# Designed miniproteins, single chains, continued (2), part 103

Each design is a single chain, and the fold is of that chain. pLDDT is the mean over its residues in the fold that is shown.

## One batch from the design tools (miniprotein)

Design m7801
Fold by ESMFold2-Fast:
Structure m7801 (fold): chain A 55 residues (1-55)
Amino acid sequence: GKEETEKVVREVGEKLREIGDKIDEAIAAARAAKAAGASDEEAHAIFREKLAELL
């Protein structure tokens, strides 16, 4: 019913927000590294490592 659909949409929305927050943290870490003088390769490695820690 509608209630079941609304519950699923809410739960999916919450999970997407959690994933989005973790991605944003990983992006922030990579950006901070770039601002500190890291190469693109180093920043990408930091992004991947941070995602692995958060997921």
Scores: mean pLDDT 79

Design m7803
Fold by ESMFold2-Fast:
Structure m7803 (fold): chain A 73 residues (1-73)
Amino acid sequence: DKSEPDILQFKKNGYINIPYFSWYSRSPELQKLIKEMKELVERYKNGEISEEEFKERLNELYDKYTEAVKNMK
């Protein structure tokens, strides 16, 4: 919640707007993570997964995104 306000924005708009969040990223790993986030939002909106699962998976994808950016240097 307070630590991760972007989660609410992601839920509302289907995407988060951060300086490094780009659909046309040059990194295949970043593109894959963005695609997975988009698919996760669609599943949640379709009622296929619970809010608890959505938040858990979203946090996992955030962690992977941060690690991928760090690995790119």
Scores: mean pLDDT 63

Design m7804
Fold by ESMFold2-Fast:
Structure m7804 (fold): chain A 87 residues (1-87)
Amino acid sequence: DLENRLEALRKTVKQLLKMKRYDATATTIELFTREAVAQLRSLGDLKSAAEIEQLGKTAVEAAKAGDAEKALEYFEKLLEHTRERLS
């Protein structure tokens, strides 16, 4: 179930940020962003794929910088946009 998978990923990212595991957080977000972009491209939704790619890039850059608040904010936007498109 997509909803359960997104919620599990959200909890994982929040826990990694709480533990200050910034590189692991960045890698986790990057891998998810890559998969979501690939799925949207396969559906022909190039606009949403580009939007998700940009949200993911911002979240990854924030995580690498140790900006946990910004990383979580943009990651939450990434998850919501993915959920809306893949239902």
Scores: mean pLDDT 87

Design m7805
Fold by ESMFold2-Fast:
Structure m7805 (fold): chain A 60 residues (1-60)
Amino acid sequence: LTEEEREEVRKVGEELGLSQEGIDRAIEALQRYYEENPDAEYDPTIVKLVVRAIKESEDR
């Protein structure tokens, strides 16, 4: 992930009310996803899905 992509993940996480730990988890999960899928381009839809999944996990 680039710094700009990380900033977008943080912004989306903050807008959805994610904790700082949740934002860090989302960044780690997305970084791993793109490392495992090197042909995949950055997709804001995937970012939102990951952030929502982590928020639901935090909220139970």
Scores: mean pLDDT 77

Design m7806
Fold by ESMFold2-Fast:
Structure m7806 (fold): chain A 88 residues (1-88)
Amino acid sequence: SELTDYIAINLLVAGADFEESLGRYEEAGRLYEEAGRIAEEMGDEELAKELYRKAAEAYEKALETIPEDHPKVPELKERIERARKKVE
C-alpha cells in the first residue's frame, strides 16, 4: 500500500494547494493535516512534519479571516496546536 499512500498524499496536497489558492484556508488545513497523518503512519517523519507545518499555517490564515467570536475559533486553535506539536 506504500504506492497507494504516496498517491493519496500527492492528491491531498494538490487539493490543499488548490483550496489555498481560493482562500479556503480551513479546508486546505484539513487536507494538509490528513496528508501529514498518512505520511506519519508510513514512518516518513520529514514529510509528515512538513505537511503538519503547512496545515498549521493554513489554519492560522483561516483564523485571521474570521471574526474573533466565530464558533469555529476554538476548533481552529485546537487544530493549530495539534499540528504544531507534530512539528516539534
Scores: mean pLDDT 89

Design m7807
Fold by ESMFold2-Fast:
Structure m7807 (fold): chain A 58 residues (1-58)
Amino acid sequence: MSKTEQLVQELIDALKKGDKKKAMELAKRLMEELGQDPSMAETVVKVLEGYLAEKEAA
């Protein structure tokens, strides 16, 4: 199990719980692990929030 997969799963769980602060911290860590700019964390959170809202399953 890779660190990136674990961070993605925790990020999704944080977003489902509505913990935006935790989601932002996890997104920043994910960007660091991927060697990407931490400023992309906000974009990643917004994209995932939109995706999860569209995937609302009762």
Scores: mean pLDDT 76

Design m7808
Fold by ESMFold2-Fast:
Structure m7808 (fold): chain A 75 residues (1-75)
Amino acid sequence: MEAEIAKLKAEIERALAEIVRLSAAGASEDELQEASLPLIRAASKLLATVKSQEELDALAAEIEAMAARIRAALE
């Protein structure tokens, strides 16, 4: 379980970094949407492993922090 969760978090971080990079480079909406697919898949799988409200809150905080960095980079 832990190894699977760690891999999913790594996939999310990688996808977020790629989205930020593409956005900063002026990528098209289509390119950004395509780059978002691995993020959505990994996040969905990670959410399916959540067993408690505390785990969900912690995960949501991590994802929100990552999303805030993406939004800041898009400005």
Scores: mean pLDDT 75

Design m7809
Fold by ESMFold2-Fast:
Structure m7809 (fold): chain A 85 residues (1-85)
Amino acid sequence: LEVEITVGVARIAIAVAKLLMKKGKYEEAAELYERAIELLEPYLDHPEAREVAAEAYELLAEAYEKLGKLEKAEEYRAKAEELRA
């Protein structure tokens, strides 16, 4: 139950961050993706939490790419792939 509530909250944060990305608010979007990842981190042994975290890392990488922080973007893409095995 706790993992399901946390995944739900993380999904909402990701949805809001995606909207910020569409508005060109890349730094604010990155902050929300990072917050979603923080919420999911204790539950990465749960498949659903791991998948949502992987998605958040991919989207965080896109946000950093838009901010011109290519090394950080590459690092977060690697984290997403790591979570998908």
Scores: mean pLDDT 87

Design m7810
Fold by ESMFold2-Fast:
Structure m7810 (fold): chain A 60 residues (1-60)
Amino acid sequence: ADEYLEKGAELASQGKLEEAIEYFKKALELDPNHERARLALAIVLKEMGKPEEAREVLAK
């Protein structure tokens, strides 16, 4: 979980938002209660213009 969170954050910092999302989703697949990964995923989704998906991620 933490490895995927770190890799996702690295990709997001490089502007690779779509790849970052995939890594944050992998982190949540391994640990559904990973609040940091959920928050990071929501932030990146909002930046990509997907605020509805960001809200769904935070609601879970």
Scores: mean pLDDT 78

Design m7811
Fold by ESMFold2-Fast:
Structure m7811 (fold): chain A 88 residues (1-88)
Amino acid sequence: ALSPEERAELRELLREILKLPEVSKGKDPRKELELRNKLLGVVLYLDPSLAPNAEQAEDFEKSLEEAEKLAEELNDEKALELIERIKA
């Protein structure tokens, strides 16, 4: 189980992930939304108690790799930063 400090960091990551479409300002809003949704699933995988009945990523590593590839394709530096924080 995650510590209270780890859960607090995940809640903060969740809030920053939700803001990605607004921060990126890219010309591909559909891919930014897809990236956000993949990262949300990864966060819910790490803390199933945040939303036990919500849709979670089935495979943490696969979903994280897919999100990282999408962030690189979009040149979304903020998303890549959030992915690095999730890996820590």
Scores: mean pLDDT 68

Design m7812
Fold by ESMFold2-Fast:
Structure m7812 (fold): chain A 74 residues (1-74)
Amino acid sequence: DALAGLTLDSPLADLAAKLPEVSAADVERLLAAGLHTVRDVVNTSSARLRALGLSEAALRALDRAILQILLREA
């Protein structure tokens, strides 16, 4: 499982390393906006993430990965 060991408290850089659709530039934009962990992204609207410059492919990859993490923690 490529997402093994990742939690809501994991750094975004660790999640992005598992998702080819999420670039280092996307991580830098999220960090600059004050979003540091997977949990911060969960608590942020899709509209805000798009406004920060994330592609639809990056948003979909994040959404699917976060859903898998949430289902494992439930």
Scores: mean pLDDT 82

Design m7813
Fold by ESMFold2-Fast:
Structure m7813 (fold): chain A 104 residues (1-104)
Amino acid sequence: DPRARVRETALGLLDVYADRLREAGYDPETIQRLLDGIDLAFQSKSVVTPDGKTAHFPLPKDAPGVLLGHEAAKHMLELILKEGKSLEEAVEEARRLIDERVNA
């Protein structure tokens, strides 16, 4: 699943931020909710190919899909940590970013 690679990258980026979240006083339950939010953001998005068909495209590990995963995770974390947004709001904004980039 190409989206699994993007999600895996986003989870890896969140792990790097986990120490910052702990230092900022976030509890393990909140960190787990962020992991769950990444899962939700990368669930079931339709990818429309240029020929109008719905398909999953193969994403190499170092391809734009990996970078999109990093960007989505970073954006979601910044919305929560810097702007005080709810998990649901951050997940929705991450989903919009993914839809815009993947279906463009």
Scores: mean pLDDT 58

Design m7814
Fold by ESMFold2-Fast:
Structure m7814 (fold): chain A 94 residues (1-94)
Amino acid sequence: GPTQLTPEEAAAFRAVRADPEAREKITKLLHKIVQAAIDGNEKEAEKYKNELIEVVREAADRLGLTPEQREAAVKAAEKMADNAIRAGRELRKL
């Protein structure tokens, strides 16, 4: 099953998604991660995961989140990307 976000991770990620630019980039990158995983392109999935983490980190810094909130948001991004990769791999089996 998918790895669940902690309440702190979910709250921090929601704060980052309140920024419209970050929300758009996050949505596009999650779609790209799922598609790369469906295609079996593990290198491309990992590339988009790293880009997602960078987008979330930059948005957290721009929004003035605390170090703890920034770390929670980054951890949320890692978990979201890993869940997207697992979902894509399961779809590939169909």
Scores: mean pLDDT 89

Design m7815
Fold by ESMFold2-Fast:
Structure m7815 (fold): chain A 59 residues (1-59)
Amino acid sequence: KAEELLRRLMEVSARGVALAVKLVVSREDPEERARLDEELARVQEEADRLERELQAVLA
């Protein structure tokens, strides 16, 4: 179970990095930035949730 959560966390983290790069590139497009910022926030929330579940399994 912990191994599966770790794999998911790594995948979510990689997606977060890709979105962060797009945010930097789209700095002059407010609509695109708003969309990417919202998606990045959701990715971060998912990562936080997975990390809590991982710690709960290990604790």
Scores: mean pLDDT 78

Design m7816
Fold by ESMFold2-Fast:
Structure m7816 (fold): chain A 60 residues (1-60)
Amino acid sequence: LSELVARGIGYILREIGDALDAGEEPVASKAKSMVEALRLIAEKTGDEEIRRIADELEKA
């Protein structure tokens, strides 16, 4: 897994956490876009860990 991809995932998860803590209603739409982005990254890299993270977030 590339360092850039790992850092990107960390950033996305932190942003989602911050938005949820603030009680922001548009979070659901933002989370869906982030899950789609993670799926694209997993498809391009073939990384199963990224795919699992995307699946976990989709269930949120």
Scores: mean pLDDT 66

Design m7817
Fold by ESMFold2-Fast:
Structure m7817 (fold): chain A 64 residues (1-64)
Amino acid sequence: MEEERKKREEELERELEEMRKVRDPSTKEEDIKKGEEEFIKDEEEKYEELLKKEEAEKELKEKL
């Protein structure tokens, strides 16, 4: 999980950088931060739920 989460965070950072490159330099940092935080939060929550489901299914099969 730790390793997979690290990879996911790295991908999120890359996407965030791409978004920043497209943004107008004059865009207020507050607006950028807000959008980025929401994006990161949504992606992290969705990914964690997916991971938990997969882990639960694996445990169910392994624990009999």
Scores: mean pLDDT 70

Design m7818
Fold by ESMFold2-Fast:
Parts: structure tokens; C-alpha cells; sequence
Structure m7818 (fold): chain A 87 residues (1-87)
């Protein structure tokens, strides 16, 4: 368990999406070659979406799709991209 992952989860729980995005960005840099990368990219997209940064959110959701298009995370990312493009 990485301390950055715990801090990101706590920030999401407290609705501190700015801190959550910062912790997730650092975690992604450390775990570039990890199988959990698509999940981290999706969570970073979600944090940006909650901050109202829809263009950044779409970018990270698209990166999650590119890494593993067959995962449940990819399906959720695709749905959120479609919703945000309507705004």
C-alpha cells in the first residue's frame, strides 16, 4: 500500500478533489509500468471532472481506455467521455 494511494482516497472521501488529483498524478508517475495504471488514470479523470475541468477529465479517461479497452474501468471511462462531450 502506497502512502500516496491512501492520501488520494482520503482526499476523495473529504471531497478535496484538487489534492486527490495531485496525489494521483504523483502515484501515476511512480507506477507508469503497473497493471493498475488504467485505474489510476480513470480516478485522475474523475478528480478533474469533479473540479469542473472537463477537458482534462476527458484526456485522462481516454488514456485509461487506450491502456486497457476491455476492462470495466474502460467502460466507465467511455460513458463519462460521452457525457462530458455533451457539456
Amino acid sequence: IDELAEKAEEAFHNKDYKSAAEYLDKLIEKLKDSPVLPLLLYLLGLAYEKLGKYEEAIKYYEKALEHDPDSPVAEEAKKRIEELKKK
Scores: mean pLDDT 80

Design m7819
Fold by ESMFold2-Fast:
Structure m7819 (fold): chain A 92 residues (1-92)
Amino acid sequence: MEEKYKEYREKYGPDILDALAEIAKTEEDKELLRKARLLIIEAEEAEKKGDIEKAIKLLEEAIELLEKVKDKTEALELIILSIKKKIEELKK
């Protein structure tokens, strides 16, 4: 799981959210994207420590913030889907 989460983080996780925040049209969307990015980083650290329940809660909170972003790009929708898939994997 750690290697798959590292690949997620590097290719379509927090770094892409940071890039999306840079090009976001509103300050509200920028803050939501940046806050969600920090929650995903915290979820990665929780998973690495074996705190799966905390990791799930942090990822669910990140999705809640990302769903509030007004300008939903295809990249953001794919990130939301990827996080939802990760939550389902962690629940198994």
Scores: mean pLDDT 76

Design m7820
Fold by ESMFold2-Fast:
Structure m7820 (fold): chain A 84 residues (1-84)
Amino acid sequence: AKEEVKKLLEEAREALKKGDVEKAIRLASEALYLAEKNGLVSPEVLEEADKLLQEAEKALREGNKEEAGKYVEKALELLEKALE
């Protein structure tokens, strides 16, 4: 479970670096749901990461790909740190 979450976060980071923000949001969301299901992170981290990914989706819908990418980066950093 933890290794699968880490791999999803790595894939999300790679997608983000390639400019595929939509794919990065999807992979980060999958990582978050798997981390939640397996009790790998605290409720506070789950709530903060979920809010960041919701803001990323909103920014992407509004055509602000750069802002969406920054929200995804913050969510990835938060989840990566929580899994150390």
Scores: mean pLDDT 86

Design m7821
Fold by ESMFold2-Fast:
Structure m7821 (fold): chain A 66 residues (1-66)
Amino acid sequence: ELAKLAEGLRKLAELHPELREPLLEAADYLLQNKPEEAAKILEEAVKRHPLNAELGMALKEVKSLL
């Protein structure tokens, strides 16, 4: 569910304040039923933080919706 995935991204933003802006933006796109836009934002975030496994998992989850 998009809403459940968006909530997961918001919780990640609380744990990783350096990722807050892209995670909240991606969550907002998921709530607007725009998973392709959310995936694009998360891909950019993963490129900046390639060792963040939770961020990589979130991207994989969003991509599974495409």
Scores: mean pLDDT 82

Design m7822
Fold by ESMFold2-Fast:
Structure m7822 (fold): chain A 72 residues (1-72)
Amino acid sequence: PPSPEQAAAGLRAALAAARAGGGSTAAVTMDFLSKEGAVPREYAERARAAAARGDAAGAQTSVEEALKFVSA
């Protein structure tokens, strides 16, 4: 599994992608980190649902919540 530092780096990249309108890229990163046990599955599922709707802001919020979890 990724270290907390590696997970945080991945989440920061996902956050940048979501801010640029790449909610699907953010959702893929969230799903990967969830499968590796670094991020709660519920955040990854919320990001996927938001990306499916074209809701980049919702995907961004899910990544921000996951980053708070990993960084706290």
Scores: mean pLDDT 80

Design m7823
Fold by ESMFold2-Fast:
Structure m7823 (fold): chain A 81 residues (1-81)
Amino acid sequence: MLLSEKAKEEIKEAITSPDPFERDVGLALALIWATIAKLSGDEEALRQVAEFLRELANDPRVAPEDKAILRQTAEDIEKAL
């Protein structure tokens, strides 16, 4: 299953929130989707999730520590492809 546009929008809204709790939820959701894609064995799902994680890591509103986790997760997925 590919990550839907609505799910991407919800994650992006949460991870860019001024509320630290909402940012943590957004990061957790992004990492959950990365895990689902890895477990699916679907290369298209992995590519789409890696691209989305890279997009989030490049958003200036995302916290620097979250950007590091997102970049590392995207890199790990890309190395597995």
Scores: mean pLDDT 83

Design m7824
Fold by ESMFold2-Fast:
Structure m7824 (fold): chain A 65 residues (1-65)
Amino acid sequence: MEPKEYPELSEEQLEYARAAVERETGLRFSDELLREMLSYFMAQNNGDLDAAVRALVAWLRRHLG
């Protein structure tokens, strides 16, 4: 649960996650915060972007919605 280093994200991956989060939760985050959150879930999901985005959306709905 404590990754030493978060995966580096492309601008395309970040934009995909931003669009999904906004669509599913109505929330918009700064690029820095979104990158940090998405990188965490990418590490938890073995680099699977789709799984990481779904996990992030579920986490946001549980803790912020």
Scores: mean pLDDT 75

Design m7825
Fold by ESMFold2-Fast:
Structure m7825 (fold): chain A 81 residues (1-81)
Amino acid sequence: QTKEEEVTVVMQEDPGKYEVLREKITTTSEIDVKGTLIERTTLSNENELKEWLREQYEKGVTNIHADSAAEPILNEVKEEL
């Protein structure tokens, strides 16, 4: 079977600087998973990241994951919604 999902990943590049990757993940089997890059965005501070995340959630984009460094910011935005 083939499964397609859209995933957004937030990563801290430097303190206060974040990279966002939005990918389409295609799973053909448990060992065959491919990602296709849809969008790459760089956010220069925590406020830009928070505003961007709020906008995504308002648009219905909820499948957002963060690395351990950016996770507190993602959780803060989710708590404010």
Scores: mean pLDDT 76

Design m7826
Fold by ESMFold2-Fast:
Structure m7826 (fold): chain A 92 residues (1-92)
Amino acid sequence: SMEEEEIELVRKITENLKKSFDDLVEYWKKRGLSPEKAIELAADIILSFLYMQLSIAKLIGNEKTAEEVEKEIEEIKEFVEKKRKEIEEKLK
């Protein structure tokens, strides 16, 4: 179905953004941001994409896509928290 294709596309984009997370953090650190702020900005880029997809799904009435995007948002929040802890450990 089109909803299944849309969910699969969102998942693929999210996975690619997660793979680029460390590169985004390093880029912003080189631009003069603290590690904490670099992590927040990298997370905001990924979360902004997902919140945009959630808004579109809700406007169209695609409940299944909206539920999947909400799940991806929570998984990204957990991923970011894990990455934050990993970076804090490297600074010790």
Scores: mean pLDDT 79

Design m7827
Fold by ESMFold2-Fast:
Structure m7827 (fold): chain A 60 residues (1-60)
Amino acid sequence: MTTLVLRGYSEEEAKELARKIKALDPSVKVEVKGGEVTLTSEKSIEQLIGLVLAAIGDML
């Protein structure tokens, strides 16, 4: 099990990022706490980073 924590977002940016990640892969547990997004999954850290980059790409 892998846990990745993303910081440095506004609460609204964190919520949008969480929504996009869940849309791309519903198996990933996503929690939002203020400007912090926590991802928990059986995926590797490299797979989670790739998923985050894909979600961010959709926001650009």
Scores: mean pLDDT 80

Design m7828
Fold by ESMFold2-Fast:
Structure m7828 (fold): chain A 61 residues (1-61)
Amino acid sequence: MDAAIEMAVELARSMLERRPDMSRETVLAQIRAWAEAAGLSPEERERVLAAVDAEVERLYA
């Protein structure tokens, strides 16, 4: 996993561990905001959001 994806997944997991009642939409919105602030390319943003979405889906399953 590249560093950006790894960091985004860790951020999502950390958010859910601290606030288990946080919605999937809220987690994804926070990760999207982080990726934009970090200056990630459109390709990196897509990959990061896809990886986080898959991880969050597994955690809510």
Scores: mean pLDDT 77

Design m7829
Fold by ESMFold2-Fast:
Formats: sequence, C-alpha cells, structure tokens
Structure m7829 (fold): chain A 55 residues (1-55)
Amino acid sequence: REEELIRRLVESGYLNEREARRVVERAGGDDERLIATLVDEFRVPRALAREIVEA
C-alpha cells in the first residue's frame, strides 16, 4: 500500500520520492491528514489528492 501510494504521489509531479515517503509516514494511515498535507504544503488540488489517496 505505502509504496503504491508513494509512486502515485511522485507520478503526480507535485512531490519527489523523499517528500512523498515523509508525508505518507507522518500521516500514519490517516487519509484526511495526508490529503490536508498535500493540499496545504504541496499545493496539490484537493480532488487530485483525494483520488491518489483513495485509489
């Protein structure tokens, strides 16, 4: 799960692998926390962030 999520985040073009891994680890399985971090810190559109996390 985590490696697939990291891969999708990197493919989005908003995060590099190190950033994606850190964000996923900090979220600790909390999808809403992960989405909030992606939107607030990395300027990922909320709809795209939700799609990536829920895929």
Scores: mean pLDDT 81

Design m7830
Fold by ESMFold2-Fast:
Structure m7830 (fold): chain A 60 residues (1-60)
Amino acid sequence: MEIDMKEVALTLGIMQITVGKLTGSEEALREAIEEAVRTLEEKGYDEAAEEVREFGEEKL
């Protein structure tokens, strides 16, 4: 059993997108995606951050 931090990061990004969509606010969704990307980049998960950003752009 090995935790793939990239998958964890991507899952968190998808969850934030889902929460933003439930809120019905495009602005809240953008802020959630931006915060997730920033957090991932700060932790050194640049590849996961890029995937979350691209996924979020598609869902906006």
Scores: mean pLDDT 68

Design m7831
Fold by ESMFold2-Fast:
Structure m7831 (fold): chain A 80 residues (1-80)
Amino acid sequence: SKEIEELLKKASEYAEKGGEALREGKYEEAVELFEKAKEYAKEAIEKLREAGKDELAEQLEKEVEAIEKGIEAAKAKLAE
């Protein structure tokens, strides 16, 4: 659906911005951006499962795991 496509687009956009912030040493901003990416991705996962697209939802769950690792990396830098 268009709604799922927009959620996926937002998740991707925020994940990319989070990665850019992480590379620039903007660790607090990277955490915020990655957390937004995770929220949009989780909402897309829920809607994909409701639509019976379990395989796509599972793939997106793996992308959420990658986003979570990005959050952990940024938080580790803030703890240094």
Scores: mean pLDDT 88

Design m7833
Fold by ESMFold2-Fast:
Structure m7833 (fold): chain A 56 residues (1-56)
Amino acid sequence: SAVDILRELLGSRWEEVAASRDPEYLAREVLRATAEDMETNPLARETLEALLRAAE
């Protein structure tokens, strides 16, 4: 489940990130991919905003 989500988010970069086994590298790539998706996909931004609101 979590791996499938990360694979979809990172796309072709997933294999490189997974092979590194570096959680810091993974975190940086997830943040970068999320920022890129927010610029090109309004649903990603809306989802993030909803999650941040729920965390209050």
Scores: mean pLDDT 69

Design m7834
Fold by ESMFold2-Fast:
Structure m7834 (fold): chain A 95 residues (1-95)
Amino acid sequence: MSIEELLEKIDKASLEEQVEILAELVEELAKREKDPAVKEQLLRLRDAFLKAYEEKDVDALATTLAEINELVQGVAPQETTAVISYLSQKILKGM
């Protein structure tokens, strides 16, 4: 999927679908990550993010999304980081 197609899909997505897309993007980054410590951090943050969303804990959700965005800036391509940032903002607005 192109970045343009992914962004368009995100714009049409429900809040639940946006959460699923972000979780999938973090999981794919974890699968490609060579550093075991970074891989574990990505998976832990994904799980924390999903839990915060299920519990409707907006403060925990904002914190975990900020930590995800900070971590991916060091490990992901610029385009992927931009998509995750955009998606994070949309999820928080949807809460």
Scores: mean pLDDT 84

Design m7835
Fold by ESMFold2-Fast:
Structure m7835 (fold): chain A 109 residues (1-109)
Amino acid sequence: GPEEVLAMAERMKKLTEELRELVEKHYKDSPKLKEALELLDKALELIEKAIELAKQGKPEEAVKLLDKAVDLVDEALALLRSVKDIPLEIEITYGMIKLVYGVAKLLSK
């Protein structure tokens, strides 16, 4: 229900914030860093809006915003892969974001 979607959206926010810190750490000297961080910051804005929709009892609308946020995270990772192989800790955090999103999508029905 809405409470479970809220919990997943909040966890996805925390994981995306952790991903942003790892990206900044591993790609600090990359010309692609600024663009990747802008994509992750946009994803975080959408996750925050999804949290507010879940609080309003609108889990399906919340999950639509989480879907858009995941697309932005996917774009950021694709951009970083063009520079070098993705560090394992980033791949793990990214995998956790995708898992939490998948759970939110199932719980919204």
Scores: mean pLDDT 90

Design m7836
Fold by ESMFold2-Fast:
Structure m7836 (fold): chain A 73 residues (1-73)
Amino acid sequence: MEKKIELEKEIAEGLLLIILGVAIAEGAPEEVLEKIREIIEETLEKAHKLIEEGKFEEARELILEATREANAL
């Protein structure tokens, strides 16, 4: 269980960092990048909690929702 929890956390962090990287590559203004960082921080906090509770599917859905929210900016 431990190794899976750590791996899922690493995957969550990586996926959320990709969202920020894509926004930077697309030339998003600093105001939008700031909002994306806030979404990432809030999503990571919630996703880590879900992962620690063994709710991996719910954590993945949360990350997908954050991706949609960031893309709407």
Scores: mean pLDDT 79

Design m7837
Fold by ESMFold2-Fast:
Structure m7837 (fold): chain A 80 residues (1-80)
Amino acid sequence: DGVELLLEPIRLAEEAVRLAEEALRTGDEELLRRARELLRRAEELLRELAERRVLLPELIERAREALERARRALEEAERA
């Protein structure tokens, strides 16, 4: 289902937030690396889907918000 692919950037970004928050709590560098990889994949996928014009405006907004949350969580974890 194509709709599942449209939600993938949001899912990846939300998982990146979770891993970054856990890395902030535990100091686990491996979790931080995984969170960074997931964020990069989410950003790349969102760019590809936006170029194909298959995204609803509401999904684009949700994905951007999720990516912003993930960037903040990663920044906090790296500075801790």
Scores: mean pLDDT 80

